# Designed miniproteins, single chains, continued (2), part 70

Each design is a single chain, and the fold is of that chain. pLDDT is the mean over its residues in the fold that is shown.

## One batch from the design tools (miniprotein)

Design m6417
Fold by ESMFold2-Fast:
Structure m6417 (fold): chain A 86 residues (1-86)
Amino acid sequence: SAEAKYAADLASLTDEEKLERLRALLEALGFPEEVIEELVELVRRYLEGKMTEEEVVERVKELMEKLIKENKLPEIVKKKLEEAKK
């Protein structure tokens, strides 16, 4: 199974390699560098056991709401969120 292999490959990654892949994904989605740094830091703190999943989700929601209000959310992310609400 492709999913089982993907999960096994992810399990073999270091935390730093996971964060590098997250950064690359966020860059590909068109997030501003300042937002990428904040999101990567939130996930790093989660991986280090310094934040709960609930705290990370809340901080991400706060950041996304701020980006929407400031018209800084990447167009592809904005469209995907609009489609999810339909």
Scores: mean pLDDT 75

Design m6418
Fold by ESMFold2-Fast:
Structure m6418 (fold): chain A 72 residues (1-72)
Amino acid sequence: SARAQVQALLAQLQALTAQIAAETDPARIAALVQQIQGILYQAMLLARDDPASMAAVGALFRRIGDVLARRA
């Protein structure tokens, strides 16, 4: 189902966000950001018709932004 796919993508985004928090190499951080952007876009498309899934995607988007701000 679309909901199951969104949950899988959110789990993948959480894992990549943890990788950014642990990573010190700017080139590797940039590569992880590119991966996150692609997966986040896919999650948003799948979640658009489910308000609960959209809320979960939005919460994780804010969390990713906070982690990236700490690396700048």
Scores: mean pLDDT 84

Design m6419
Fold by ESMFold2-Fast:
Structure m6419 (fold): chain A 81 residues (1-81)
Amino acid sequence: SEIEKLLQEADENFLKMGELAKTKDPSKIPEIEKLKKQTLDNLERALKLAKEQGNEELAQQIEEAKKRFEGEYEKIIKHIS
């Protein structure tokens, strides 16, 4: 339940980052950076909870999602700048 909420919020923030990137407006970069931080914070909290629950499969999935998110963020920033 708590993990599901954190992951859902991370997904919503990521979609909003994509919407802002579509504007091709560099003035949106600070908002994108804020959403990036919030997304990573949520993913790290979800990862901690999964590890505390002994759910190794979910923890691995969240680690991979976090790595993919970092790569996608790099692409977003390159395309808006």
Scores: mean pLDDT 85

Design m6420
Fold by ESMFold2-Fast:
Structure m6420 (fold): chain A 79 residues (1-79)
Amino acid sequence: HMEYKAVVKKTPEEEIEVGADEITAVVLEAAENPENEVYLYVPEEVLEQYKEHLEKLQKEGVLPESTKKALEKIKRMEP
């Protein structure tokens, strides 16, 4: 079972680390607050799987279309 995390930098002094089950919330936060820096600490294959999962949620009306643009702004980091 792969552990992965996301980090949201709201200011230089404020950094929030979240676990795998909260990455969807982090992507929504990035969509609402594009000034925040978001880093995903996941392997490239896991990021691809995660994008696929988010596309499914978007088609089901759970996530807004702005989530797609937020994903493009997110920086992938090696875990």
Scores: mean pLDDT 65

Design m6421
Fold by ESMFold2-Fast:
Structure m6421 (fold): chain A 93 residues (1-93)
Amino acid sequence: MEKIKKEVEELFKELKELYKKIDEAKRNLDPEEQRKIVEELRDEFAKKHTGEASREAVAAFYERMDELYNSLPKEFQEELEKEAKEFEEELKK
């Protein structure tokens, strides 16, 4: 379980960095440009982990992350949920 926990923690850390970049990029852009940047960054992230940038591969990647999260011990899920709330509050600053 410790091995899986570390892999999920690293993935979660990379997701936080992705969302920080998305938030930063959005601040000075029109809605259409914001959509394009979000798609580009999410596609790059998924491609880095799956080797593919297709819509299906991106969707499958995020579904796999949800499955991995649900396979974790409840205690670890609660820790990640707490970190997610703290991260969301940090982005509001």
Scores: mean pLDDT 68

Design m6422
Fold by ESMFold2-Fast:
Structure m6422 (fold): chain A 90 residues (1-90)
Amino acid sequence: DAAEEGFRKYLRAVAEELGVSYTEEQEEELWRRLQEKLAAAPEEVRKAVLETLTLIGKEDVEGLIKLAEEISKVKVSEEDKKQLEKLAKL
């Protein structure tokens, strides 16, 4: 499933960027929760999300990596700089 593969690629890219480890069980649980939300959503919303994930699954990840980097910068506030210093000391 290209959409599922896209979701997994997205999570792994974000985890790698943030230096966080995820288990396969956590990935499966998050995918199930997304599917449940999409099943309850209007068909137009569900199609749009699945189409986006399918594009990511087809190795269209350059834009996604850039987006994850921008999100990381927004989350990289004064607090994140302190965490980065602590991590660099290890």
Scores: mean pLDDT 64

Design m6423
Fold by ESMFold2-Fast:
Structure m6423 (fold): chain A 56 residues (1-56)
Amino acid sequence: NPVEAEARKIILENPGKYTVEEVYNLVLKKLGLTGVPGLDIPTRKAVEKVYNELQG
């Protein structure tokens, strides 16, 4: 999953620097998904999953 891969990369390269919301916004920008309707919820859930996984 490209969203999960990009989120994992951002978090691992910047430990403790970003909130889940900030990671979500960076993933949208890097993958060119900013402003695409209907992708917000699934993209956010994928980022939250990776964020919580890396905190445990």
Scores: mean pLDDT 75

Design m6424
Fold by ESMFold2-Fast:
Structure m6424 (fold): chain A 73 residues (1-73)
Amino acid sequence: SQARADAEALGRPPEWVALQEARRAGDDESVDAIIAGLDAGDSVGGAKKAAEISEEKGLPELAAVAREVAEEL
């Protein structure tokens, strides 16, 4: 993905990949979930919630990215 390529080039953490993919897809609820997780010190929980939101919206590729990020954290 473009976000994954950008993260590799810029040395960004895994949660940045999930955040960028959600932003590019226009999934503002998943963006909010990831940010809320970061603010609470629960990045794994934020990424998992974003995956659930994306899947419920019918965005399985975006949900897969969020799940992968949660496993990397």
Scores: mean pLDDT 78

Design m6425
Fold by ESMFold2-Fast:
Structure m6425 (fold): chain A 84 residues (1-84)
Amino acid sequence: DELIERAKRLQLVLLLLQVPEGLSQAELVEKTGLSRAAVSRLLKELEAEGWVERRDGRYVATEAARARRAELEAEYARLVEELN
């Protein structure tokens, strides 16, 4: 469960890193296939951790997330392999 939750959080951050202008919660639900409840919860966790911030009603990856992009991508790839 913790590995799956970590993979979901990384998926959201990495998606936001691909879209510098940011995405709405609804767009994140559509693009990830995660439930609205899951996306809402994960976005709050990511904001609290400093990986995501709000800009004009959209979510964007923080500078901290951008600085660590390669590490986050490598961790996500490893978790996806481990979960399959």
Scores: mean pLDDT 85

Design m6426
Fold by ESMFold2-Fast:
Structure m6426 (fold): chain A 78 residues (1-78)
Amino acid sequence: DAANIVSEMLEKISSIVPLNPRQAQLAVQAARAASNGDYESAIKYLEQLKQQLEEDGKLTPEVEKIINETIEKLRELK
């Protein structure tokens, strides 16, 4: 289930850094897009999440790796 891939990412990231409402909403939008088979939009939302985390100083190497691995898994489903 593609939505579970995004949900697992969100759980892992939330254990490392606190997410603000905008960051959490981008992850929710990515999960919805993935659930609908819209992997292109899901990846776009995850890239936006990555950018917002970088601007907030929260994009640690570990967080970046988790997001990049999630994007790669979604690309494999496309």
Scores: mean pLDDT 85

Design m6427
Fold by ESMFold2-Fast:
Structure m6427 (fold): chain A 62 residues (1-62)
Amino acid sequence: VATENFTQEILKKYNLPKSKLKEINAYFESGDAKYANIIKSDVERLKQENIIRDALIKELTA
């Protein structure tokens, strides 16, 4: 299973720096909740930014 390809896809989807690859891989290898919390925090922030961006695009194209 290409777990590394999966983490690369997550980085691209949420526009995370390559440095986050190490933290994501550590989570999958150890299952440590500490790394999961760091990743979730970054993902949630980017998710909010994407929601705002999508709302703006919708207003401009309506």
Scores: mean pLDDT 60

Design m6428
Fold by ESMFold2-Fast:
Structure m6428 (fold): chain A 64 residues (1-64)
Amino acid sequence: SMEKIEKIAKIVQEKAGLSEESARALGELAVRGGATAVRTALLGGGYSKEIADEVAKEVEKILE
């Protein structure tokens, strides 16, 4: 849903410092591939395990 994408995008933007565009793309990825897909994307983008794990945890809560 658009509401879940927007909530996830906001969290990604706040915790990882991504642009609104990149955060929204990760929100779409979360809806399609879950919290694990977002975690993998953040790690691949050079973010720390701490940030990737924190974002993934919040994404998982939103998707439930």
Scores: mean pLDDT 85

Design m6429
Fold by ESMFold2-Fast:
Structure m6429 (fold): chain A 63 residues (1-63)
Amino acid sequence: SSAIDAFAEKNGVARATLLAFLRAVQAAREAGQDFPLSTLPVALGRAIVEDPEAFQRAYDEFL
C-alpha cells in the first residue's frame, strides 16, 4: 500500500495535486530555495494540518 494514496484518499485530495506539491517541495529543497506557502492549495493545506502524521508518511515515501 502507498502512503501517498492513503493520505490522498483519506483527505479527499487528488493524487496528482499531492504529487505536484511534493515534487515542488523536493525541487525547492534541491535548489536551496524557500517554498512559497501561498502556492499550497487550500484543501491540501487543511489536510496537512488535520492529518500531519499521514502527510509525513507520504512525504517520507516520496523522498
Scores: mean pLDDT 79

Design m6430
Fold by ESMFold2-Fast:
Structure m6430 (fold): chain A 101 residues (1-101)
Amino acid sequence: MITKEELEKLSEFFKKHPEKALRVLKGSADTLQFLFPLLDKEQMEILAPGFVALYKHKPEETLEVLKKVFEYAPKETIEMFLDEVDKIDPEVAKALREALL
């Protein structure tokens, strides 16, 4: 199972190496579609800063990844993620909400 420490390292990787992170996420998007619907609020809170950093670096590429990983996620899971993004950057959260919902 994915640990809190592993998620924290992943979020930091997104912030420090956004180009490499986007390449990895694009290559893993099919696998991540099965994982993202299972994430809880605490896991979303840990990952949200990393995705905000990715969006600010490459907005279109980050949106395509997020659309794919949330393709089978319930609306409530997407809302949970967006609520954590909104706490960090409300403008990014608004852009993502319009694209994902």
Scores: mean pLDDT 82

Design m6431
Fold by ESMFold2-Fast:
Structure m6431 (fold): chain A 92 residues (1-92)
Amino acid sequence: SPLDEVEKLNEEMLKIIEEHNKGKISEEEALKKIVEILRRLSEILKQSEDDPETKKKIIEMSLETLKKAIEESKDPKLKHLFGIAAKDLELY
């Protein structure tokens, strides 16, 4: 299910933030992993264009997760990336 995949991607994003905040991964590694997650999320959204209800749920879930990511992250570059992603998602 697209919704199940998005839920998993959102959980992975928050896990990366937790690991970076604990000093377990570098800023560069965290940025790389987050960009890959955001790219996959974009692909799922594009594939869901024919299902407005699913697309809306994906956007709502992902915006909630991105807002949480901004709040939980201690890194200014990660916060900036999440802010850009959230603004792009709001334009859908």
Scores: mean pLDDT 88

Design m6432
Fold by ESMFold2-Fast:
Structure m6432 (fold): chain A 94 residues (1-94)
Amino acid sequence: SLIQQAEQAIQLGQQALASQDVDKAAALTVQALKALTDPASSIGKSIQLVGEMMRVIAAQVEHDLGNTDRAMALIKDTAANVIKLAQEAKEALS
């Protein structure tokens, strides 16, 4: 169900926002993006979703360079955007 996938993306995104561990926040955000793939595609937002995936890659690069605070900020921005997009998809599909 696309609605259930959107709800899963919201829950995973909320867990990512609550995390103080950058590796855990990043992993949860990646899982949320994966859950959101089909719901975002169904409402014509695949390009926006790819943009969010690219932000996660940028965050991973920042973390590898030792810029942990910047990495966390990018991950949390992505998680918040994923939650908003998942909510939009859920509303459109309901």
Scores: mean pLDDT 90

Design m6433
Fold by ESMFold2-Fast:
Structure m6433 (fold): chain A 100 residues (1-100)
Amino acid sequence: MEIPEEVRKEVEELIEEWKKKAENASEEELLQLTKELMDRIKELIKKHKLSVEEVEAVFNLVMQEMEKFAEEHNLSEEVRNKLLSVLMESYREVMEELGV
């Protein structure tokens, strides 16, 4: 993935913070934490003025880490689909702002 090293480290730190909070979260809390994570990722993208390619790489990293978390914690298909919906909505919003 062609993510700048500094940005990758910040994204990985945000994901690790999300995982720690998510471990004991209810479904509603998990969805809220995921929305907050995506808002922080959007601010990071704006701060570093990431290209479309770098944004795609960041969202792919977040998606992979969420899928791993879902498997490790045996999340239901319904919860997984809700998490994916939050991620995809954030991705669409960012891509629209970038003019794609």
Scores: mean pLDDT 83

Design m6434
Fold by ESMFold2-Fast:
Structure m6434 (fold): chain A 103 residues (1-103)
Amino acid sequence: KADELIEKAREAMKQGKVDEARKYLIEAINEALKQGKDALADVLRRVAELFEEMAEKYKDNPELAERYRGAAEVFRQLADLVRRGQISAETAAKVAIDLVEGL
C-alpha cells in the first residue's frame, strides 16, 4: 500500500507534478504510521531514497538538488531514530509531513 503510493509519488515527481507527489507522500507516511514504527521507519527510508534519486535527476539545478539532498538526509535520520525507538512514530511522521509540505 505505502510502496504503491511512493511509486505514484515518483512518477508525479518525474513529471514535475509536485503538488500531486506531496499528496502521495503524505498519504504513504500516514498509512505507514497506522501500521507501526517499523513500517514508518521503512517508508521514511524509501522516501529518502526517492529524494536522493530526485537530487541526481535535478543535479543541473543546484538549488533544487541541494533541497532534495537535505530532505533525504533528514528522512534517513528520522528513519534511524524511529527504528531505534529514540523518537515516537507520531513525532517522526509530523516532522516528515512538514518537510514534504515545504517542498
Scores: mean pLDDT 87

Design m6435
Fold by ESMFold2-Fast:
Structure m6435 (fold): chain A 72 residues (1-72)
Amino acid sequence: SAALAEAKAKIDALAQQAIEAARQSFEAGEQKVRQLADATIAATQAVGPEVLAHGQQRLGQVVQTAGQLALS
């Protein structure tokens, strides 16, 4: 549905913002990860569990990328 597609697009945009923030500073990355988590929970409540799986996948990608940046 349009609502599911919109929710996924918003989560993808927040994940990209979190990765970019993490490249600039760890603290900025942490703030954006919190926003991504909050948006995923809100979208899951509004649209359904398919959004939760998508948001969890994006959160994992952000954490992995931020970890690699911290080690480099």
Scores: mean pLDDT 82

Design m6436
Fold by ESMFold2-Fast:
Structure m6436 (fold): chain A 61 residues (1-61)
Amino acid sequence: MEVKGEGLALKAAEEAAKRVPNAKSIRLVDGDAPLVSVDAETWDDEVKAARVAIEEYRRLK
């Protein structure tokens, strides 16, 4: 997954994902199907950060 984003809902989702431990970089892109890009030390941390970002984005849409 890879994205870049702007907009209030996207930024809120990025901030929520950054609170996941060991997440290094998170970006979201707005569009018909939002995508998530996460870089973290482990795959599990990447999955957790991506999940948090997607859930927060959907909550704000």
Scores: mean pLDDT 58

Design m6437
Fold by ESMFold2-Fast:
Structure m6437 (fold): chain A 55 residues (1-55)
Amino acid sequence: MEEVYETGKLSAKDGLEAGASAEEIIKKIKENALTVYSEEEAEAAVKGAEEGAKE
């Protein structure tokens, strides 16, 4: 759980640095996580992305 949360957070930060919007990054992470992870793990990844996208 924590690993997917951290991955989501880092992915969001990388996306922001690359010039993507926070909304776009969160959407991509959610879509990708649902393909690879369970629903619970995908939710953790999305929460991480939301935290990373805050700033």
Scores: mean pLDDT 75

Design m6438
Fold by ESMFold2-Fast:
Structure m6438 (fold): chain A 72 residues (1-72)
Amino acid sequence: EKTREVVLEAIREAQEKGLSPLEIARLVIEKDDSDEAIRVAGHAALLYRRDPNKDPEEIAEEAVRGAEADFA
């Protein structure tokens, strides 16, 4: 679950520093530039934009599930 961990760290950093949703995608891509990581980052950015104070672990889990559904 390396992609989930990278996304989770990016969300936590964004929440701590008050960063934009786009910055989550940038942080993820810097650590993992795979197609999977980019898709998960996109979902995480949308979820963060909707509720930036949501539990970062829940955002990361929902983002991973959303990306998996895109490939199903």
Scores: mean pLDDT 79

Design m6439
Fold by ESMFold2-Fast:
Structure m6439 (fold): chain A 98 residues (1-98)
Amino acid sequence: FSKEEIELAKKVISLFDREDAEVFARYFLNPKDRKALGRLLLVVRRKMGELGIDATLEQAFRLVGAIEYVLRPLLEEAFKETDEEKRLEAMVEAILSV
């Protein structure tokens, strides 16, 4: 990813509310879930729109990859949690800390 893509990913993450962070966390736990990906793409496109960017779904999908790259090291602590609900909550809190 370019420096510009990483900075945009950080800005988009900073606009996430708790519900947006949960959408990302659910997708991250099961990236094969097409419905979870669809919900995340809508969230990302909406947040890009708040930043003045009229993004295509392809551009939003690319930014999802950059968001995953930024958030992956921050989610390491959450993956120590064995309870699924507590793990999801820990992931949401980590995302909101960006």
Scores: mean pLDDT 83

Design m6440
Fold by ESMFold2-Fast:
Structure m6440 (fold): chain A 79 residues (1-79)
Amino acid sequence: EEEEKKIANEAAKALDEFVRAWARGETLTPEQRERMVELLEKEAEIYRKKAAEDPDPSRRLAFEIVAKLYEGFAEAVRA
């Protein structure tokens, strides 16, 4: 749990930095785009695993939605 929270916080922080640069109209370098996609896909994997393992159907659906959002953001950044 602590390790998962730490990873999530670090990923979110790095992602926020990249999103802010993108929002300012700065062209992301290929390396920055690859890093952002990697972070988004990693978060999607975490939520996919939570969705697969959670016994509660409502929480499973919520985790699936969050995973799809991260997957969608990754695809948008790649495009």
Scores: mean pLDDT 76

Design m6441
Fold by ESMFold2-Fast:
Structure m6441 (fold): chain A 75 residues (1-75)
Amino acid sequence: SGEEVMEELERLVEETEEELRKAKSIEEVEEIFRRGNKRFSELMQQTPSSLLLKAIGLRIRMIGVYVEKILELRK
């Protein structure tokens, strides 16, 4: 159901953000984000149109954490 897909997306983003926070190298960050982003895309295909805006918001949030972590590690 759309509710179950949304719960999986929220869990995926939370888990990916937690892994990104713990990463110690740019290589680790890139690998974590690539895996999370791939799984997110798979779940997005199952997301009802009524929930797409919420799903897009979750994706943007995940991308934000990824970008922030890359910038921190480049310093």
Scores: mean pLDDT 88

Design m6442
Fold by ESMFold2-Fast:
Structure m6442 (fold): chain A 97 residues (1-97)
Amino acid sequence: SIEELKKKAEETFKKLRETLESYVKANRPDRLESYKRFLEELEKDLKEVVENYPGLAERMIKRLEEAIKAIENGDFETAEKLIDQIYLEILFYKLLK
């Protein structure tokens, strides 16, 4: 259901935020504030996608889960690539309106 997808998106994003902030604090503390602002905007945009395009949201959630695993494995380059892809998909969604 859409409500289950919405909960999964919120839980997955919360885990990404916590995992990424933890990693950034340890490795790049100078960028922490910038990453927090980026994640807040991304979360807002993802909520809109879940409500309007649940199929796209399901794919984005899977990509977020992959990004979390990449960060946990120390593969930050892969994590950044996956996060950038989600950002581009959200930008495309905003253009569709």
Scores: mean pLDDT 79

Design m6443
Fold by ESMFold2-Fast:
Structure m6443 (fold): chain A 102 residues (1-102)
Amino acid sequence: SAAAAQAGQALLDEAKAEIDAALAETRRAAERAKKNPADLPLARGKYRGLLGTADSEVRRMAAFAAEHPEVGQALLAEMQAYADAANAEARRLLAEAEAAAA
């Protein structure tokens, strides 16, 4: 239904905002850790937080797709791709911070 499509898009937009916020925190923590290795545990913590947020948002979209398969499958695919990209970027940021500390 049009209502299901609108609800699914709103859910996707909210999920992307939550992931973006967690990625921004991870980026700030990683940049701080590049200057001070003592901040690496915080950067690792923020990275794990992003992984948890991304996983939760994918599971939430998967639940929506199960109830609304006509619109939810495409939204789930987009959610998974967005989560994967954010996780990859966060891993790259953390790896750069750890390399700078070595």
Scores: mean pLDDT 92

Design m6444
Fold by ESMFold2-Fast:
Structure m6444 (fold): chain A 100 residues (1-100)
Amino acid sequence: SHHMEEAVLRGNVLGAYATLASILEGPRAGLKAAIEAEKMTPDERYQRLLELYEKAKKEGKITDVSERLYKLGLVAVARLSDGEPTEEQKKAIEEIEKEK
């Protein structure tokens, strides 16, 4: 249902921040990143998510699981935002929704 989908999207945002920050700086950093994301603007959430992903990718810490979690978080940030999603985000949304 729509309500369950929104709850999942919110969980995916928090999970993406928690996972990416944890693999970079440990579990305490992951929890802090998730809490801080609640206080961010949509633009700040998007930029911070990109920064965490880029850093983790450069350090060779991205696995198939963490890449999927990042994509789920990216899609969730777009869908929970008041802004228009990018074409890249629209494609990711379509792919994720087809898997349900």
Scores: mean pLDDT 73

Design m6445
Fold by ESMFold2-Fast:
Structure m6445 (fold): chain A 94 residues (1-94)
Amino acid sequence: SHREEALRYLEEGIRAAREAKEKSSDEKDKEALEQTIRYTELALRYLKQGDFDGALDYLHRAIEAASKISDEKAKSKILGLLVRAVQHVVQAMN
């Protein structure tokens, strides 16, 4: 289902952001990655509760935080996962 796919992309996004933070030596990137993780975990929590509006609000905050990552490879991977999560949440609402 679209809800199950959204959950999977959120979990993959958290994993990718944690891996990127672990490998980063840049304090600004670590801060952006930590904010991305926090907001994505909140989106995951709201989605599990069936609160699609809450999940989307936190997903948009996570995307905004991820946009501040300077490591282009990590940024593009994380943003790709989060954008796919948004698409599946929107489809689950329909």
Scores: mean pLDDT 90

Design m6446
Fold by ESMFold2-Fast:
Parts: sequence; C-alpha cells; structure tokens
Structure m6446 (fold): chain A 64 residues (1-64)
Amino acid sequence: MEEEYEKALKEIRDLVERGELHKAITLANEAVEKFRKQGHTELAEKLQAEADRLIVEAERRRRS
C-alpha cells in the first residue's frame, strides 16, 4: 500500500511538473477512489490533500 501511494504521488508530481494539470487531477481522483474502494480511507485522504497542494502550487507558478 505505501509503495502504491508513493507511486501514485510521483506520477501526479510528474504530470504537474510537465504542466499537465488536467491529467494530474484525473489521475489523483482515480487513485483516491481506488484507495477508498479498497477501504484505505486514510491513504485516500492523504493522497487527496497532497495532490491538491501540488496542483495549487503549480497554478500559482503559472500565474507568475
């Protein structure tokens, strides 16, 4: 589970750095839903929070 979480987060970071925010959001939502369906609610919430943070920071960088 931890490795699956880290893998999802790294993919999201990679997409964010490439400027593919739409794909990053989609991947984050899919990964969060997958963890929730598996009963790992805490991991889903943690992933959602980290993904949201990365996306917000990327949007701020695009504004400057």
Scores: mean pLDDT 78

Design m6447
Fold by ESMFold2-Fast:
Structure m6447 (fold): chain A 81 residues (1-81)
Amino acid sequence: MEIEKEFDEAVASNPRLQALRAELDERIAKAPEMTDEELGRFVSELERRRRELMRKNTPEAQLEAGVIDRALRELAEKVAE
C-alpha cells in the first residue's frame, strides 16, 4: 500500500530510526537461537517501548512505534517457522 512506502521513506530519511531498524533486524535474525524466556523478554521490551512512544504523541514517536510494530510482526513470523 502507498502508506507503507511513505513510512519506509520517512524511516530511511531519519538516521536514528534507520539505526533502530537495523538493530532490531539483527536481534530478530538471532530469534531462532533464543529460548522461550528470552523471546518473551524481547517481546515484552518492544511492547513496553511501544506503549511509552504512544503516550508521547509526536510524529517521530509515531514513526518509531511503527518501526517497533514491524519488528514485532517480523519476530512473530520468524518464530512461527
Scores: mean pLDDT 78

Design m6448
Fold by ESMFold2-Fast:
Structure m6448 (fold): chain A 84 residues (1-84)
Amino acid sequence: DKKKKALENFEKRVKELEENLTVDKEEFEEFIEFYKAAILGDKEKAKEILRKMAIEKEKVPQEEVDKGIDEFDEQEDEIVNLFA
């Protein structure tokens, strides 16, 4: 299963990155959750995480967030292929 292999490879890379991480744990965990959802093809969950981060933390207007989410849909397959 290509998606399972991609997720396993992603988790291995995440563990290596944690050893050198200098950013906030909360921010790091949100990015990890986003990429896991993207790799598994859970577009709705990935969009929900991205929208929450952009609107609540960055105070980005909803219109700009919607545009960014549309662009994300076009790149989903590239993310899966990158980690497979």
Scores: mean pLDDT 66

Design m6449
Fold by ESMFold2-Fast:
Structure m6449 (fold): chain A 84 residues (1-84)
Amino acid sequence: SLEELVEAFLAELRDRLTTDYKLPPDVVDQVLGLVRDAVRSPSPAAAEAYIARLRALVEANVGPAAAAELTAWVREQLARLRRL
């Protein structure tokens, strides 16, 4: 189901944020909340507001290169989910 695919994506995202980006738990929870809001958005344009906030939050913690890489991956996953 779409719900199962969304939860799988969020689980992979949590692992990436914790293991690869080494973000603090409170920042991880904030990023996951923003992505969940983006997933619930009816269009890519509506989702971009949450993605912009996610990028700014990640950039503040681990820098612009890591933030750009993560936001590109999140956009790819959201586009994949929208094709279902």
Scores: mean pLDDT 86

Design m6450
Fold by ESMFold2-Fast:
Structure m6450 (fold): chain A 113 residues (1-113)
Amino acid sequence: SLENIVNEINSLLPSVTTLTEDEKNRIRNYLSEKKYKSAAAIVLKKVKVLIENNIPLSPKDLVLATYAYYIYKNTPEDDSIGEVSLLTPEDLNTIETYLKNTNPSLYEEVQKL
């Protein structure tokens, strides 16, 4: 369920090192307001930068990114999405390709949620 995924993201946030405390607080606030797409966009923008710079995601960052990608694709636009700045279709394809290639089993399990 979406609620289960939100709980998993909240449990992962304290232990990820790629996000700043400001970014983590913005994600928590958006999730509490049910602005799921905006919360996911913050994660995915950071993930895109790491992928483009050939920096591998840690296992915890990979799990977080995979949940964020699922949320981004399966939730409607919220009124804060414009504040996070746009992920292009090309950005989303780059992220999806990385997630599928890096851990196909994790990607498939999350898509079944």
Scores: mean pLDDT 85

Design m6451
Fold by ESMFold2-Fast:
Structure m6451 (fold): chain A 85 residues (1-85)
Amino acid sequence: KREELREKLNSLQKQEAEAVKQGDGKKAKELTLEIGKVQAQLHPDLKDDILESYERAAKLYEQGKPSLAASTYTGGLLRAVSDSL
């Protein structure tokens, strides 16, 4: 189960990178939301913070700001990890 989630995460991240490379903000948004759901399943104690940060990242992809989107979900994940300490 945990290994299946990691495989799914890797697949979704590759698809997101391709969508960003192609300039497809709509596809990148959809993939980012799915990545957030998988990350939330892998880290249930950080679920709400992870989902919130990936939702913000998806919005930035929709606005055509992929670099800012990547920074947003990375920052959210780091904050969630810090709070768990």
Scores: mean pLDDT 69

